# Designed miniproteins, single chains, continued (2), part 103

Each design is a single chain, and the fold is of that chain. pLDDT is the mean over its residues in the fold that is shown.

## One batch from the design tools (miniprotein)

Design m7561
Fold by ESMFold2-Fast:
Structure m7561 (fold): chain A 114 residues (1-114)
Amino acid sequence: SLVERLREIKERFLKILEELKAPKELVEEVRELFDRAIELLEAGDEAGFKRELLRLLATAQEAIAASEAPQEVKDEAIGLLAEATDRIQRARSAEEMIDILEEMVERLEEVIKK
């Protein structure tokens, strides 16, 4: 299900933020925004879901910028989040938004392996 995929994305993304040593307070804020996005998706509120994902991506950019990661890794990661933000703004369905997030997380996992 889309909800199951979003829960997997949440766990993978939070692990990325923890590996980058993002501030705990911002990691918790991202967790709460994912939980709200899941609730909106389960309720069928696609417009609310999109707004919550955009808030989540903005907070995640702040978390990465404040992390202990090298500047090169931060720049690449923030670039991927900015690309995902632009694509989600244009997305027409929850499935398309989840596909975008999944692709973003896969690319972020490759960035942090370097």
Scores: mean pLDDT 91

Design m7562
Fold by ESMFold2-Fast:
Structure m7562 (fold): chain A 66 residues (1-66)
Amino acid sequence: KEEIKEKAKEFLEMLKEQIEKQLPTALANNEPEVVEKVLAKLEKEVESLSDEELAELYDEAKELLE
């Protein structure tokens, strides 16, 4: 279980970095609070994922965030 939590944290860190790089554009259309709400929702959803679902999500995110 702990290995899965580590992968989830890595995934969230990657998303956070991507959001930070895109933040100026996001702020033009949305308030900073919206970005934080989205990240919090993603964190909660990631914690509920199964091992297999988490592995798929991690691979997909790596390809997208490239």
Scores: mean pLDDT 62

Design m7563
Fold by ESMFold2-Fast:
Structure m7563 (fold): chain A 74 residues (1-74)
Amino acid sequence: STTEAALAEINAVLAAMNEAMKGKSLAEQIEILEEARRRIAAIADAHGLPAWRDQVLAELDRKIAELREQLAAQ
């Protein structure tokens, strides 16, 4: 199904993101999360999944905001 295909692609992006973030600086982690966010948004848009899209992007946006606050506090 379209939903199953989209979820598989998004799970692959999230797994690659988590692996790529290991041992990175805060600035590098933010860049990795922003790239993952762009890819996930594109996948969700291509598959027409607005409710699911909004949920996962909100979680990524919260994490990006948290890391940006930590970077600004340095």
Scores: mean pLDDT 83

Design m7564
Fold by ESMFold2-Fast:
Structure m7564 (fold): chain A 72 residues (1-72)
Amino acid sequence: GREEAVAAAREGLAALEAGDYARALSHLGTAVQLSEDPEAAAHLRAGGEALVAGDREAARRHAQIGLDTLEG
């Protein structure tokens, strides 16, 4: 449900802030799969894609927008 998507997105963002990119990718991927909000899912997916591309600032920004969309 939404609560599980929020938890996964928060863990992904926390892993990003800690520099654990493998853990961040895993949690963001889980958040995408659990998210029923297409806008939130799109931002969480974009965050993961940015991280794979090496754009850590874009990854953080997209992950935060995805989390905010799930919570608001």
Scores: mean pLDDT 88

Design m7565
Fold by ESMFold2-Fast:
Structure m7565 (fold): chain A 55 residues (1-55)
Amino acid sequence: SKEEEVEELARKVAKASGKDEEEAIRIVWRVKEESGASLEQVKEGLLNALKELGL
């Protein structure tokens, strides 16, 4: 699902930045709720973060 894709991207960003994967997933869902962003917008944001990290 798109939710699973978002969580997998969050895990990749966490690994690349040396952060806890489960905490990163919680932060992503909190930010989505607070910002009103769509799943697609969240996914794009995470993909951009991975690109900035060279992944």
Scores: mean pLDDT 83

Design m7566
Fold by ESMFold2-Fast:
Structure m7566 (fold): chain A 94 residues (1-94)
Amino acid sequence: MSALEAAKKLVEAIENKDIEAAKKYAKKIKELGGLSPEQLQEVLDETTSLLTRAKFFTILTAIEKGKLSDELIEEVINEEDLDKLKKLYLELKS
């Protein structure tokens, strides 16, 4: 599985609130070294929901900062408040 395929599966898991699939594909993206800018743009072009986009970026930021955990993935997938997701994203980015 490529990082791009794993990212597309992660977006699908986020849309379906499939926590176990989200954990699987987030860990796979981390193992593959993350996404290139081109791969990231392709996934974003296919993502229509602002909430899904916010959740996806939050998980990617956790991967990039070495802060990915099962607990974080569960929190992100279950969060419906964009302002709370933005706060979590900013805490991870710091």
Scores: mean pLDDT 84

Design m7567
Fold by ESMFold2-Fast:
Structure m7567 (fold): chain A 73 residues (1-73)
Amino acid sequence: MRLTAESIAQAIQALSEVLSPEDVRRAGRAILETVKAGGQEVSREELRAALLAAGLSPEQAELAVDIVESHAL
């Protein structure tokens, strides 16, 4: 999936409706760090791994991946 600054902003806004403010901050940082390290083309597996490493539960990571992908290009 392709993650642009606009796609990331939209995804973070959507995540703020389903995750706590702390988990939104963790998820947002993990997404941005993944894009900085690997570029805008991110796999679901890479994003899930980054979200888990950031401290999200497996269920939260799956939900966050689905939300991010729904806003990706």
Scores: mean pLDDT 84

Design m7568
Fold by ESMFold2-Fast:
Structure m7568 (fold): chain A 87 residues (1-87)
Amino acid sequence: MSVAEFIEEATRRAIELLREADAPESVIEAWEIIGKWMIANAEGASLEGAKQAMIEAVRSLGATYDIPEEVVEEIIRRIEELYEEAK
């Protein structure tokens, strides 16, 4: 899996969890924008670096939009599981 493919899949899984948690569409749109920006800037990034950046972005999104801690934790868990599959 490339770094860009990892970010794309992690972004998709996070959107699925946000939709299941009935997050506002504005939150989903914000996450889609973050994911696209990360993909555009993935050149030269390591898979580990991308994982850490995605986790920090999820925590930042959770703090900004007051997303429940359980949803943030589940998204982080799915990102970590994807990383273990990708390495």
Scores: mean pLDDT 83

Design m7569
Fold by ESMFold2-Fast:
Structure m7569 (fold): chain A 94 residues (1-94)
Amino acid sequence: SMEARIEEIRRRAEELEARLARLSPEDRALARQALDLALVPGMGLRKIAELLGVSPATVRRLLERVGAPTLEEAAEAAATLFAALIYEAIDKSE
């Protein structure tokens, strides 16, 4: 059902937010930016690192710490966070 899908998205987003909350403010900001950049088609790890002004090893470590160690998993995590935000906005508007 649609409701079960929305609840699963919310639960996954809650788990991701909890992992992000365990990072320092600096690492949290970098991790959120890395997740967002992973959504961009053709974006590779080295280009994400270049845009963030950090090493590829730093990006990889941050993605691993939030439970999204691959670019595919990072893109999926970012999409989950955006979907949860949209569903919360819809619920508050009704």
Scores: mean pLDDT 85

Design m7570
Fold by ESMFold2-Fast:
Structure m7570 (fold): chain A 71 residues (1-71)
Amino acid sequence: SLEQLGEELDQLEQELTVLEQRAAAGEDVSAELLDLDQRLGVQHIKAVVLQAPEDLLDRLEDLYLRVEALR
């Protein structure tokens, strides 16, 4: 559902923020980024199938850009 999609994006945003902080501290977060990228791919497919509104699609795009910045 769209509500579950929103909750999953909230969780991914929280986890990504932790990874950004760890990377800024000099930690190698490559394995965690790979896992998060795969999970984002699953949520993107769900968003397309559910015809998610622009705000949720914008949140997904923001998360992808933030993951790319950490590579």
Scores: mean pLDDT 85

Design m7571
Fold by ESMFold2-Fast:
Structure m7571 (fold): chain A 81 residues (1-81)
Amino acid sequence: MVDTSSLTSLMKDAVDEGVKQGKLGEGIGAALRGVGAATEIAFGNPNERTLEDAAESLSRVSGAKKEDALEAIRRQGREMQ
């Protein structure tokens, strides 16, 4: 069962905020980094730097707390198995 609501919401918020700021590429980049980090967790080979960079990018663009972004990515990675 895929519980993607939190990460999907953060990805949407990052893209929407990127559009508002004229930085769509940064919003899309943050969303893709989030998916990449979750995928590494799903494959059982998490890279802490990738996870940290993804959470920071999502937090910076969307305005969410970094700890909430970290939890969303980890949850998504666990659900993708």
Scores: mean pLDDT 75

Design m7572
Fold by ESMFold2-Fast:
Structure m7572 (fold): chain A 88 residues (1-88)
Amino acid sequence: MFSEETKRKMALLAYKDLTDKEIVELNKKYGGKLAKLPSGTNWPDVVYRQSLIESIVNLSQENFLKWGKEVIKKSKRSKKDLEKLLNG
C-alpha cells in the first residue's frame, strides 16, 4: 500500500521531469481531479501544483500504480528515484 507521503514525493519528482501538459493529461487519464483554470489563462504557464499533487494522492492504489509506471516511462532525469519510490 502506498502512503500519501510516497504519492506526494512521486508527484513532485514527476513534475520536475515532465511538462505541465504531460502531467495534466496523465492526471486526467487515471482519474485525477484538476484545478479549474480561469478563463483566458495560458494554462501551460499556470501550475496548480497543490491541486495536481492532491489529485495524485487521492488516486486509488491501482490507479496510482498505473500512473507511476507511465510517469517512469516518460521520465529521463528522475527515472531511478521514481522507480525506488514505486518499487521500494
Scores: mean pLDDT 71

Design m7573
Fold by ESMFold2-Fast:
Structure m7573 (fold): chain A 71 residues (1-71)
Amino acid sequence: SLREELEKLAEELRKMDSDERIQLAKERGMRLVSAAELLALGRPEAAERALNAPSDGEAHGILGDAVRALE
C-alpha cells in the first residue's frame, strides 16, 4: 500500500545524509520523497497533502512549511 511505501521510505530516509536524500528525490520523485520526509517528521496529515499535491513544487512547499514551523 502507499502508506507502507511511505513508512518504508521514512525509515530509509532516517539512515541517509542530505546528499543521499536529494538523490533519492531525483530518482523516486519529489512528491513521494517530500511525503516520506513529512511522515518522518511526525506530520502524517501533511504527508497525505503532499502526496495529493498537483505538482512536485507544491509538495515540496508543504514540506518547507512544516520545516519552517519547527524553526
Scores: mean pLDDT 76

Design m7574
Fold by ESMFold2-Fast:
Structure m7574 (fold): chain A 87 residues (1-87)
Amino acid sequence: AAELIRLAARSFARIVSGFAEKKGAEIVEAEVSGTRLEKGASEEEVLRQVLAAVDAALAAGAPSVTFQAKLEYKGEILELPELTLDV
C-alpha cells in the first residue's frame, strides 16, 4: 500500500509540474489529503511537498490519501481528476 501511494505521489508531482512546464499552465491549486502545496514551485519542490503531505497523512492514521490539482491555461481552469488511494 505505502509503495503504491508513493509511486502515485511521484506520478502526481510529475503530471502537475510537467503540465505547467510543457503546456504553459499555472498551478492554481494542488492538494494532498487537505494539505495545499505552494504555487510556482519547481518540479523537485513539488515532489518534496507531495511526499511530505503523504507522509503527514499516513502518520496521522489516514485510511486513504487523496490527490487533487487545478491548473489555469489561457484563462480556463483545468481540473485534474481526483485520485484517492486506500492505505
Scores: mean pLDDT 76

Design m7575
Fold by ESMFold2-Fast:
Structure m7575 (fold): chain A 99 residues (1-99)
Amino acid sequence: MPVLTMSGPSSVAGGTSVTLSAKVTGTGDQDITVELYKREVGTDEWTYIGSATVAGGTDATVSFTVSNLEAGKTYVFVAVAKVDGKVVAVGPGLTLTVT
């Protein structure tokens, strides 16, 4: 079963771009699509940011560039692993405060 971990800064300045990374391990023999989603703390709406594919049998880190984050807000980012459009793993939330 694939396992997702996320890394990135805990704080960034508003109006700057930030790079967040998702590491995929235990992919087995199937290609994994990693999708990144964002939610503002205090809301229930998830915004799709982007996706990357990791080849089956490979442990890999995929990176996402996120921009247009508003100063004074806090966001939660979640990476989701999919095989054939089906969710097979959900990574831990990464909380990012925008100053």
Scores: mean pLDDT 83

Design m7576
Fold by ESMFold2-Fast:
Structure m7576 (fold): chain A 87 residues (1-87)
Amino acid sequence: KEEILKILEELKKKLEELYKKTKDPVIKRMAEGVEELIKMLKEETDDAFAYALALHALRELLEEAKRNNNKETEELVKEAIKKLEEV
């Protein structure tokens, strides 16, 4: 669980830094989505369910990035998914 939270916190930080540079509202929404996911996972006591929820949510964010043609956020989300799959 702590490793999952660390991956999500790093993704959130990178998305916030990207939003500061680009001012893209899609990036802001994605950063807010990651923040809400972190809050949900902090309340979750089942580590297996927390992992499944995080992986599902990141895959949904990846599809959102693809739909919005945001290649930089797509790469950041792909990196987070890869790190999560290595946990």
Scores: mean pLDDT 80

Design m7577
Fold by ESMFold2-Fast:
Structure m7577 (fold): chain A 80 residues (1-80)
Amino acid sequence: DEKIKALEEQAKKYNHLRLLYEASAGLYQIKAGVSKTTGSEKEAKEVQKKSDEEIKRYDALAAQYAAKEQAAKAQAEKLK
């Protein structure tokens, strides 16, 4: 009922956040790749370092929200 709907809506929100963070990590991977072909070696290393930090951060956030999505789905199934 209302509790099940709230948990399903929460799971959907966590799913959307996971996808957003996965997409953000992907964009930094593309940025690092482009810098290797267009910049100097020094500039490419600086962009790679910053991109690696952002990729790690977004991957961690994506994993966190994937876990929250599964937990919310499991709670909703228990209430059915």
Scores: mean pLDDT 82

Design m7578
Fold by ESMFold2-Fast:
Structure m7578 (fold): chain A 90 residues (1-90)
Amino acid sequence: EKSVKEKLLEFIEELKEKAKELPKDDSERILIVAEKFELALEKNPSEEGAKKVLEDAIETLKKLIEEAERRNDKKTKEIYEELLKKLESI
């Protein structure tokens, strides 16, 4: 069974790959978000620390979905919703 940390590290790699499918500004923002989560996991390597990073990641994706919806960017919203669904399965 994979730890929350291992699943989050796999998610971060998928986040970086999905950034390639996003508009330039969203792509840059997602790469910054991915780096922030990697650093947070390195600083808090415990299972409890990883769960807090997971909660922060879920809230971050929800905000990105709301921002994409507000600007009527359906394609970017759908990519963020797919990422959120995967993250919530952790």
Scores: mean pLDDT 83

Design m7579
Fold by ESMFold2-Fast:
Structure m7579 (fold): chain A 64 residues (1-64)
Amino acid sequence: SVELTIEAARKSLENLEKRGLVELGVESALVAGETARLLYPERGEEIREGLEKLAKEAKEKAEK
């Protein structure tokens, strides 16, 4: 599901952040979101928007 995919990505990003790899996590989330948008025309946009939001929040948190 869309929710399960976004939640899995959020946990992965949190783990990367804890290891000091937040930049890699942000890039991975953005790439995964764009890929989902291309592969799943109806649901991919929801996944992309969710992953883009997670990436933005992680980046903003890391910059503080």
Scores: mean pLDDT 77

Design m7580
Fold by ESMFold2-Fast:
Structure m7580 (fold): chain A 60 residues (1-60)
Amino acid sequence: MSKEEAIERLDRYFARLATVADPAKVAQLRELALKHIEEGETDPVTAVQKAAEELARAAP
């Protein structure tokens, strides 16, 4: 899977999620997931999971 394909899948996922979740939190999660893809993660689901774990660790 290419990085571009992973980013497209990620964008579709977040477009849907934004209708039911806090837009600010969705934006933070998306930014972190994109960072993981840029660092070599090719699976968008794994990138989102890593981003979610980072946000959970940063929050009290």
Scores: mean pLDDT 74

Design m7581
Fold by ESMFold2-Fast:
Structure m7581 (fold): chain A 80 residues (1-80)
Amino acid sequence: KKAEIDALMEEFSKKLVEAYIQAAGSISAGEDTVELQIDEVDKAAKELIEQLKKLGAPDSLIEEVELTREYHIRIIKSLS
């Protein structure tokens, strides 16, 4: 279970970094995909939470994912 949870958390972290890079890059390129990247982060967090609950992860970890989602959405939103 721990190895599976660790893998899911790693994928989520990579997704957060990717979303930020895509949002920042889109603004630099004269595009605006900030809203799309915010939606992507929200979807990734919801999918992760569902999988973590399925694996019996503690509520503290679920809350950590929710707080991380909120924090990164605020950062990405601040780019526009």
Scores: mean pLDDT 81

Design m7582
Fold by ESMFold2-Fast:
Structure m7582 (fold): chain A 93 residues (1-93)
Amino acid sequence: TPVYYKVNDLLMKLLEEVGVKERVLTLEDLYLNLVLWAIKNKLYLPDDPSVFDLSGTELEKILGRSKFSISELDEVVDKLKEKGYLEEVEPPP
């Protein structure tokens, strides 16, 4: 069963940049759209595109780290939940 998350206003603002229109997303859609947002804003290291560089973004302030590998997206989501930016919700009908 897919896990669903409701995003807060700050995350919604970021995800709208990549065409997200709804506040409730699956975990898979959340991962995809966070990656697309980082790519659109060129928030990756040119020499290592597996590493996201969030330096100077609102997301860096939330996560307390400037750099994440693509393999650490689960840690990113967990940090957003801990900080109250994501709420696990029941699947939409």
Scores: mean pLDDT 79

Design m7583
Fold by ESMFold2-Fast:
Structure m7583 (fold): chain A 76 residues (1-76)
Amino acid sequence: SELLERLEELKERLRRLARELLRLEPDVRRGIARVLRAIGAILDAELLVKQGKIEEAIELLEKEIARLEREIERLR
């Protein structure tokens, strides 16, 4: 499924961005909080997939990725 492949790509991208943010964030507590938020988003997306709401899962992950990318850009 094209949508399932996109979902897996987005999950991996979100994990990668969370690791990058943790590395760049000088406030370790803030970095950890963002990683936990990313994990929560992945779990929420998996729950949506189980409900047959795969497009909603993709949208949720895309929004979280965009949010995390903005945070990373602020740290540069």
Scores: mean pLDDT 87

Design m7584
Fold by ESMFold2-Fast:
Structure m7584 (fold): chain A 108 residues (1-108)
Amino acid sequence: SDETVRELLQLRRDEGLTRSSYSDEEFEEYLKEIKEEILKAVKEGRIDMAKLLIAQLALDAQAAGRVEKAIEVLEELLKEIKDPEVREFIKKVIEVLKSGEDVLSLLE
């Protein structure tokens, strides 16, 4: 499943080239929408989907050069999310974004 998730995220990275062309305002609207989707997935117990959406947010932010805005949203998610697995994943994603490493490295 990890290889399948990596392949899906790679395809989504290619699709995310459209989001890398977003204005600051358009990217902030996208971040608000994906934040709501992540919170909904967690509330519904869809932990794998929440992790996928978090990884998607991080990949899109790296492609767009808007890593600082993504880190802010991820830190807000940490204040709202109680699930320990999702919290641990968000912390790892923030670390990767701050280090400049490829988000796909989280999937081995």
Scores: mean pLDDT 77

Design m7585
Fold by ESMFold2-Fast:
Structure m7585 (fold): chain A 66 residues (1-66)
Amino acid sequence: SREEIEERIIRLLMEKAGMSEESARALVELVKSGEMSPDFAVDLLKKFGGLSDEEAEEIKELLEKL
């Protein structure tokens, strides 16, 4: 379900990018609302969150399902 995908993204953001739950949920809502594209979100996560290319691709694929 969309909710299960959303919770998986939040968990990955907290575990891999070191984000707080509040920040992770905010990022998901920006992508869901269309204010932020999945591509832009993963570019930010690579630049500021320290994600590898593989971690960024997994998160991007999940964000695209929202």
Scores: mean pLDDT 86

Design m7586
Fold by ESMFold2-Fast:
Structure m7586 (fold): chain A 74 residues (1-74)
Amino acid sequence: SKEEEARRIMLRTVRELQAELEKKGFSQDEIDVAIAELARRLKELFDSEKDTLTPEEMEQKAREIKEEVLKKYS
């Protein structure tokens, strides 16, 4: 289902963000804030566009949002 695909993409993207920030030495509090922002933005995207986007397009947009969140921690 599209809901299951959206959930899968969200979980992978969150894991990627956490691993990246852990590697850069950010505190758990900072990581938690970044994850909350990413999850909120991904939920908004998926709630509005999950029925119009392919899984590949959803993954691409999720990566773009992750990169924007990471810019705040560069």
Scores: mean pLDDT 84

Design m7587
Fold by ESMFold2-Fast:
Structure m7587 (fold): chain A 90 residues (1-90)
Amino acid sequence: MERTREEALRGAEAAREGADEGNAAKMAGGVIRAMGAGMEGALNGDGAEASAEAAREGGLEAAKKAKSKEGEEAALLAGEAGAKGALGMG
Protein backbone atom coordinates (compact mmCIF):
# COMPACT_ATOMS: atom_id res chain seq x y z
CA MET A 1 0.00 0.00 0.00
CA GLU A 2 2.64 2.60 1.01
CA ARG A 3 4.79 1.71 -2.01
CA THR A 4 1.76 2.06 -4.32
CA ARG A 5 0.90 5.44 -2.77
CA GLU A 6 4.49 6.70 -3.13
CA GLU A 7 4.85 5.55 -6.76
CA ALA A 8 1.42 6.98 -7.68
CA LEU A 9 2.42 10.25 -5.97
CA ARG A 10 5.57 10.40 -8.12
CA GLY A 11 3.49 9.84 -11.26
CA ALA A 12 0.95 12.48 -10.19
CA GLU A 13 3.75 14.96 -9.39
CA ALA A 14 5.16 14.45 -12.91
CA ALA A 15 1.69 14.92 -14.42
CA ARG A 16 1.17 18.10 -12.34
CA GLU A 17 4.59 19.50 -13.31
CA GLY A 18 4.04 18.64 -16.98
CA ALA A 19 0.69 20.45 -17.01
CA ASP A 20 2.12 23.44 -15.08
CA GLU A 21 5.02 23.62 -17.61
CA GLY A 22 2.88 22.98 -20.72
CA ASN A 23 4.82 19.75 -21.33
CA ALA A 24 2.25 17.26 -22.64
CA ALA A 25 4.76 14.37 -22.84
CA LYS A 26 5.75 14.78 -19.17
CA MET A 27 2.08 14.99 -18.16
CA ALA A 28 1.21 11.82 -20.13
CA GLY A 29 4.24 9.99 -18.68
CA GLY A 30 3.11 10.88 -15.16
CA VAL A 31 -0.41 9.57 -15.79
CA ILE A 32 0.97 6.31 -17.23
CA ARG A 33 3.32 5.93 -14.23
CA ALA A 34 0.45 6.38 -11.75
CA MET A 35 -1.66 3.83 -13.66
CA GLY A 36 1.23 1.33 -13.54
CA ALA A 37 1.64 1.93 -9.80
CA GLY A 38 -2.01 1.02 -9.18
CA MET A 39 -1.78 -2.09 -11.36
CA GLU A 40 1.44 -3.25 -9.66
CA GLY A 41 0.00 -2.73 -6.17
CA ALA A 42 -3.09 -4.79 -6.97
CA LEU A 43 -1.08 -7.58 -8.67
CA ASN A 44 1.53 -7.74 -5.86
CA GLY A 45 -1.01 -8.53 -3.14
CA ASP A 46 -1.98 -5.11 -1.72
CA GLY A 47 -5.52 -5.64 -3.05
CA ALA A 48 -7.32 -3.77 -5.81
CA GLU A 49 -9.42 -1.50 -3.55
CA ALA A 50 -6.54 -0.59 -1.20
CA SER A 51 -4.24 0.11 -4.18
CA ALA A 52 -6.95 2.26 -5.81
CA GLU A 53 -7.34 4.30 -2.59
CA ALA A 54 -3.55 4.69 -2.28
CA ALA A 55 -3.28 5.91 -5.88
CA ARG A 56 -6.10 8.45 -5.39
CA GLU A 57 -4.43 9.72 -2.21
CA GLY A 58 -1.17 10.16 -4.13
CA GLY A 59 -3.01 12.20 -6.76
CA LEU A 60 -4.66 14.37 -4.08
CA GLU A 61 -1.32 15.04 -2.37
CA ALA A 62 0.30 16.10 -5.68
CA ALA A 63 -2.71 18.32 -6.51
CA LYS A 64 -2.19 20.35 -3.29
CA LYS A 65 1.10 21.71 -4.72
CA ALA A 66 -0.28 22.58 -8.18
CA LYS A 67 0.50 26.08 -9.50
CA SER A 68 -2.39 26.06 -11.99
CA LYS A 69 -5.86 24.56 -12.34
CA GLU A 70 -4.49 22.45 -15.20
CA GLY A 71 -1.77 21.09 -12.88
CA GLU A 72 -4.35 20.27 -10.20
CA GLU A 73 -6.58 18.50 -12.76
CA ALA A 74 -3.60 16.56 -14.18
CA ALA A 75 -2.55 15.34 -10.71
CA LEU A 76 -6.12 14.22 -9.94
CA LEU A 77 -6.38 12.54 -13.37
CA ALA A 78 -3.15 10.62 -12.64
CA GLY A 79 -4.50 9.47 -9.25
CA GLU A 80 -7.75 8.31 -10.88
CA ALA A 81 -5.78 6.52 -13.64
CA GLY A 82 -3.86 4.72 -10.87
CA ALA A 83 -7.15 3.73 -9.23
CA LYS A 84 -8.55 2.40 -12.53
CA GLY A 85 -5.33 0.46 -13.13
CA ALA A 86 -5.63 -1.11 -9.68
CA LEU A 87 -9.28 -2.08 -10.26
CA GLY A 88 -8.37 -3.75 -13.56
CA MET A 89 -10.24 -1.17 -15.66
CA GLY A 90 -7.15 0.49 -17.20
Scores: mean pLDDT 82

Design m7588
Fold by ESMFold2-Fast:
Structure m7588 (fold): chain A 102 residues (1-102)
Amino acid sequence: MVELEIRGDASPEVQAAVGAALDEAYRLVKEGKSGIATVKVSDDLAGAAIADKERNTILGVAAGRKGKPLAESIATVDGKRYRVTATVDENGNITVKVEEIE
């Protein structure tokens, strides 16, 4: 499985949840499908403001950003460029979108 990286400080639980969504979204893109995957997190985690302070950790999650992009990054995998966007909805679900860019 190819690692796409979203940068940010996060608890291990949030890191695992976003990593799983990222892997699924990337797999869908590789299969020619819409690269969108959603994972459920607790309201407490979705309400946490987490700063980006680590190179290899995932996005920051903040209650005040529900329904808005929390993190955008550009990843290069096997010579292809991908835009990775993570958002949190009103119910605390984290959605990761992976889109190939030219």
Scores: mean pLDDT 57

Design m7589
Fold by ESMFold2-Fast:
Structure m7589 (fold): chain A 87 residues (1-87)
Amino acid sequence: VELPVPVVDPAASAAERLANLEAVWAELQRLTLSAEQLEELILRLEGYRLMVEQENAAAGGASADQQALLAAIDRYIAELRARRAAA
């Protein structure tokens, strides 16, 4: 099974990135994931989170849309970690 991953488009707004992340998350919820796949997804989302934080720092702060994106990333990381612990 091909592992869906969030698309990071540098031209996309924070709201568009959030919509893409939510769509990918809906796909991931329909899959039975191995412990290895869960770990890979956690690492990818942690990298995505770091990138968004760096963009926010460079911009002098986070917009409401960027805060919503970070909150969604944090929520999904927590859910993946819970699934990994249960596996």
Scores: mean pLDDT 78

Design m7590
Fold by ESMFold2-Fast:
Structure m7590 (fold): chain A 75 residues (1-75)
Amino acid sequence: SVSELPERLKEVKERIAAGEKVTITPDTGELLSGVGTFQAAGIDFRVPVEEELKARGGGEIRDLVVAAGLKALGV
């Protein structure tokens, strides 16, 4: 399942800002309408990857999701 909870997203961002190492684990499933999925701190997130895809002209879905996830988390 994929869930983006604003409260939990804020918590993950605050933990990263405090210097905690949070692992981003991409879901290497298919892109669904330009959306990728990843896990951070045990929470599932959805991120738009269309901008990363446009900027890179292609590439591995894993790399696109990681880049979009880092941007979404503010790192």
Scores: mean pLDDT 68

Design m7591
Fold by ESMFold2-Fast:
Structure m7591 (fold): chain A 69 residues (1-69)
Amino acid sequence: SRDDILRQFKLIVAGSIVYLSSKKATPDQIAQMTALYNQAKQAYEAGNQDALDATLAQLSALEKEILAK
């Protein structure tokens, strides 16, 4: 369905944020991003849209912090 495609796209976006941010991230920040990505993946697998959106918001906030350096 369209919702399934949207969830898949959101997980791809999460992975892209982690990959791009990792180039400027400290080891501690990489560990945080990895934990958040695993959380996003579990929310995706559970079909939990709200948890996936919340985790993406956390990843985006961490990305902005990393890129502001």
Scores: mean pLDDT 83

Design m7592
Fold by ESMFold2-Fast:
Structure m7592 (fold): chain A 109 residues (1-109)
Amino acid sequence: GSMRKALLRGIGLTLRGIGLLLDAERALEQGDIDAAIDSIEKALEVAEELLRLAKETGDEFLAKQALKLAEQVLKLAKQVVEKTGDKRGEELVKRAEELIEEARKLLEE
């Protein structure tokens, strides 16, 4: 049914998010700030889609994956801000913090 399709989609999104976070970490290690920001933003978009699927399905696993990705996005975005002071990093920090709060609220319901 639709729940099985959402779970399979959620697993695929989780794997994509992990890959994007690894790309971001590598870019930061290489000093490629633009590539790091691009990968962090894409990982945040994946976490946002996972949370949307979690809200639609009521699935706790998808909500937990969205939370985990958002927390890793926050960590990397803070590293961008600390290294560069880039406003894009500050905007990613804010978006990640908002997503973490939404995911936590969903897990408390």
Scores: mean pLDDT 89

Design m7593
Fold by ESMFold2-Fast:
Structure m7593 (fold): chain A 78 residues (1-78)
Amino acid sequence: NEAIEEFTKTVMEANNIPEEYREELKELVEMILNDDEKAFERFKEFFEKTFNLELPEEELKKAFEALKGNLKKFVESK
C-alpha cells in the first residue's frame, strides 16, 4: 500500500495532477499492479479526463505499458 501511495504521489507531482483526482489515480495504479484486464480502459478514461487530450490507441497503449513498467520497477526497488 505504501508503494502505491508513493508512486501515485510521484505521478501526480510529475504531471501536475490536481489532488481531486488522487483517489481515482490510486485505484488505477492498484488495477495496473494487479494486472486487471480493465486497467487499460480506466487508464484511457483517466488520461482523457485529466489531460483533456485524446491520443491514438497505439500511443495510449505505449503510454500504458510505460506506466505499468515504471510501476513494477518502482515496487521492486522498494
Scores: mean pLDDT 79

Design m7594
Fold by ESMFold2-Fast:
Structure m7594 (fold): chain A 71 residues (1-71)
Amino acid sequence: AARAEAALARAREALARAEEAAKQGDVTSTHRYLEEAERYAVLAAAHGADAEAAEIGRRGKQVADEAGVPR
């Protein structure tokens, strides 16, 4: 569905921003972008993109652990 696709695109963009912030050691920006990614992943799952949302969630947890951000 178009709504799920739009939410997934936003979640993936936020996740990419979080990964970049983590590489720079910016814990605050990493946390903020991970929260945004989770928010859009939940929205995508609500519109039927459960598998893709779960994958974004798994990657987000990995980025959080790597950057020292609380889950």
Scores: mean pLDDT 82

Design m7595
Fold by ESMFold2-Fast:
Structure m7595 (fold): chain A 95 residues (1-95)
Amino acid sequence: LTPEEKRRLAQSAVEAAIGAFEEAKKLAKTDPRKAQILAVAGMLYLALAENYKDYLDPELLQRLIEAATELSKVPELKEAGQAARDRAQKLLDEV
């Protein structure tokens, strides 16, 4: 992969994680099973982004931290949200 392709993959992974966590929080009360699946998907996208940490956008990482923090306010998804927030913060600190 070229550096530009790695940057696009890293950005897409972070954006996908943000979207998954935001949708998980939105659905947590009406469709808790789908919310759990989306939280897991978000964590998988975060794991993909961690493989490309040298190509991550700090502004997107800040948005990811915010989305994960909001997810952590849902009792059933608190552990996933806290883990995602801590991992995203570590990525931001390393950029």
Scores: mean pLDDT 87

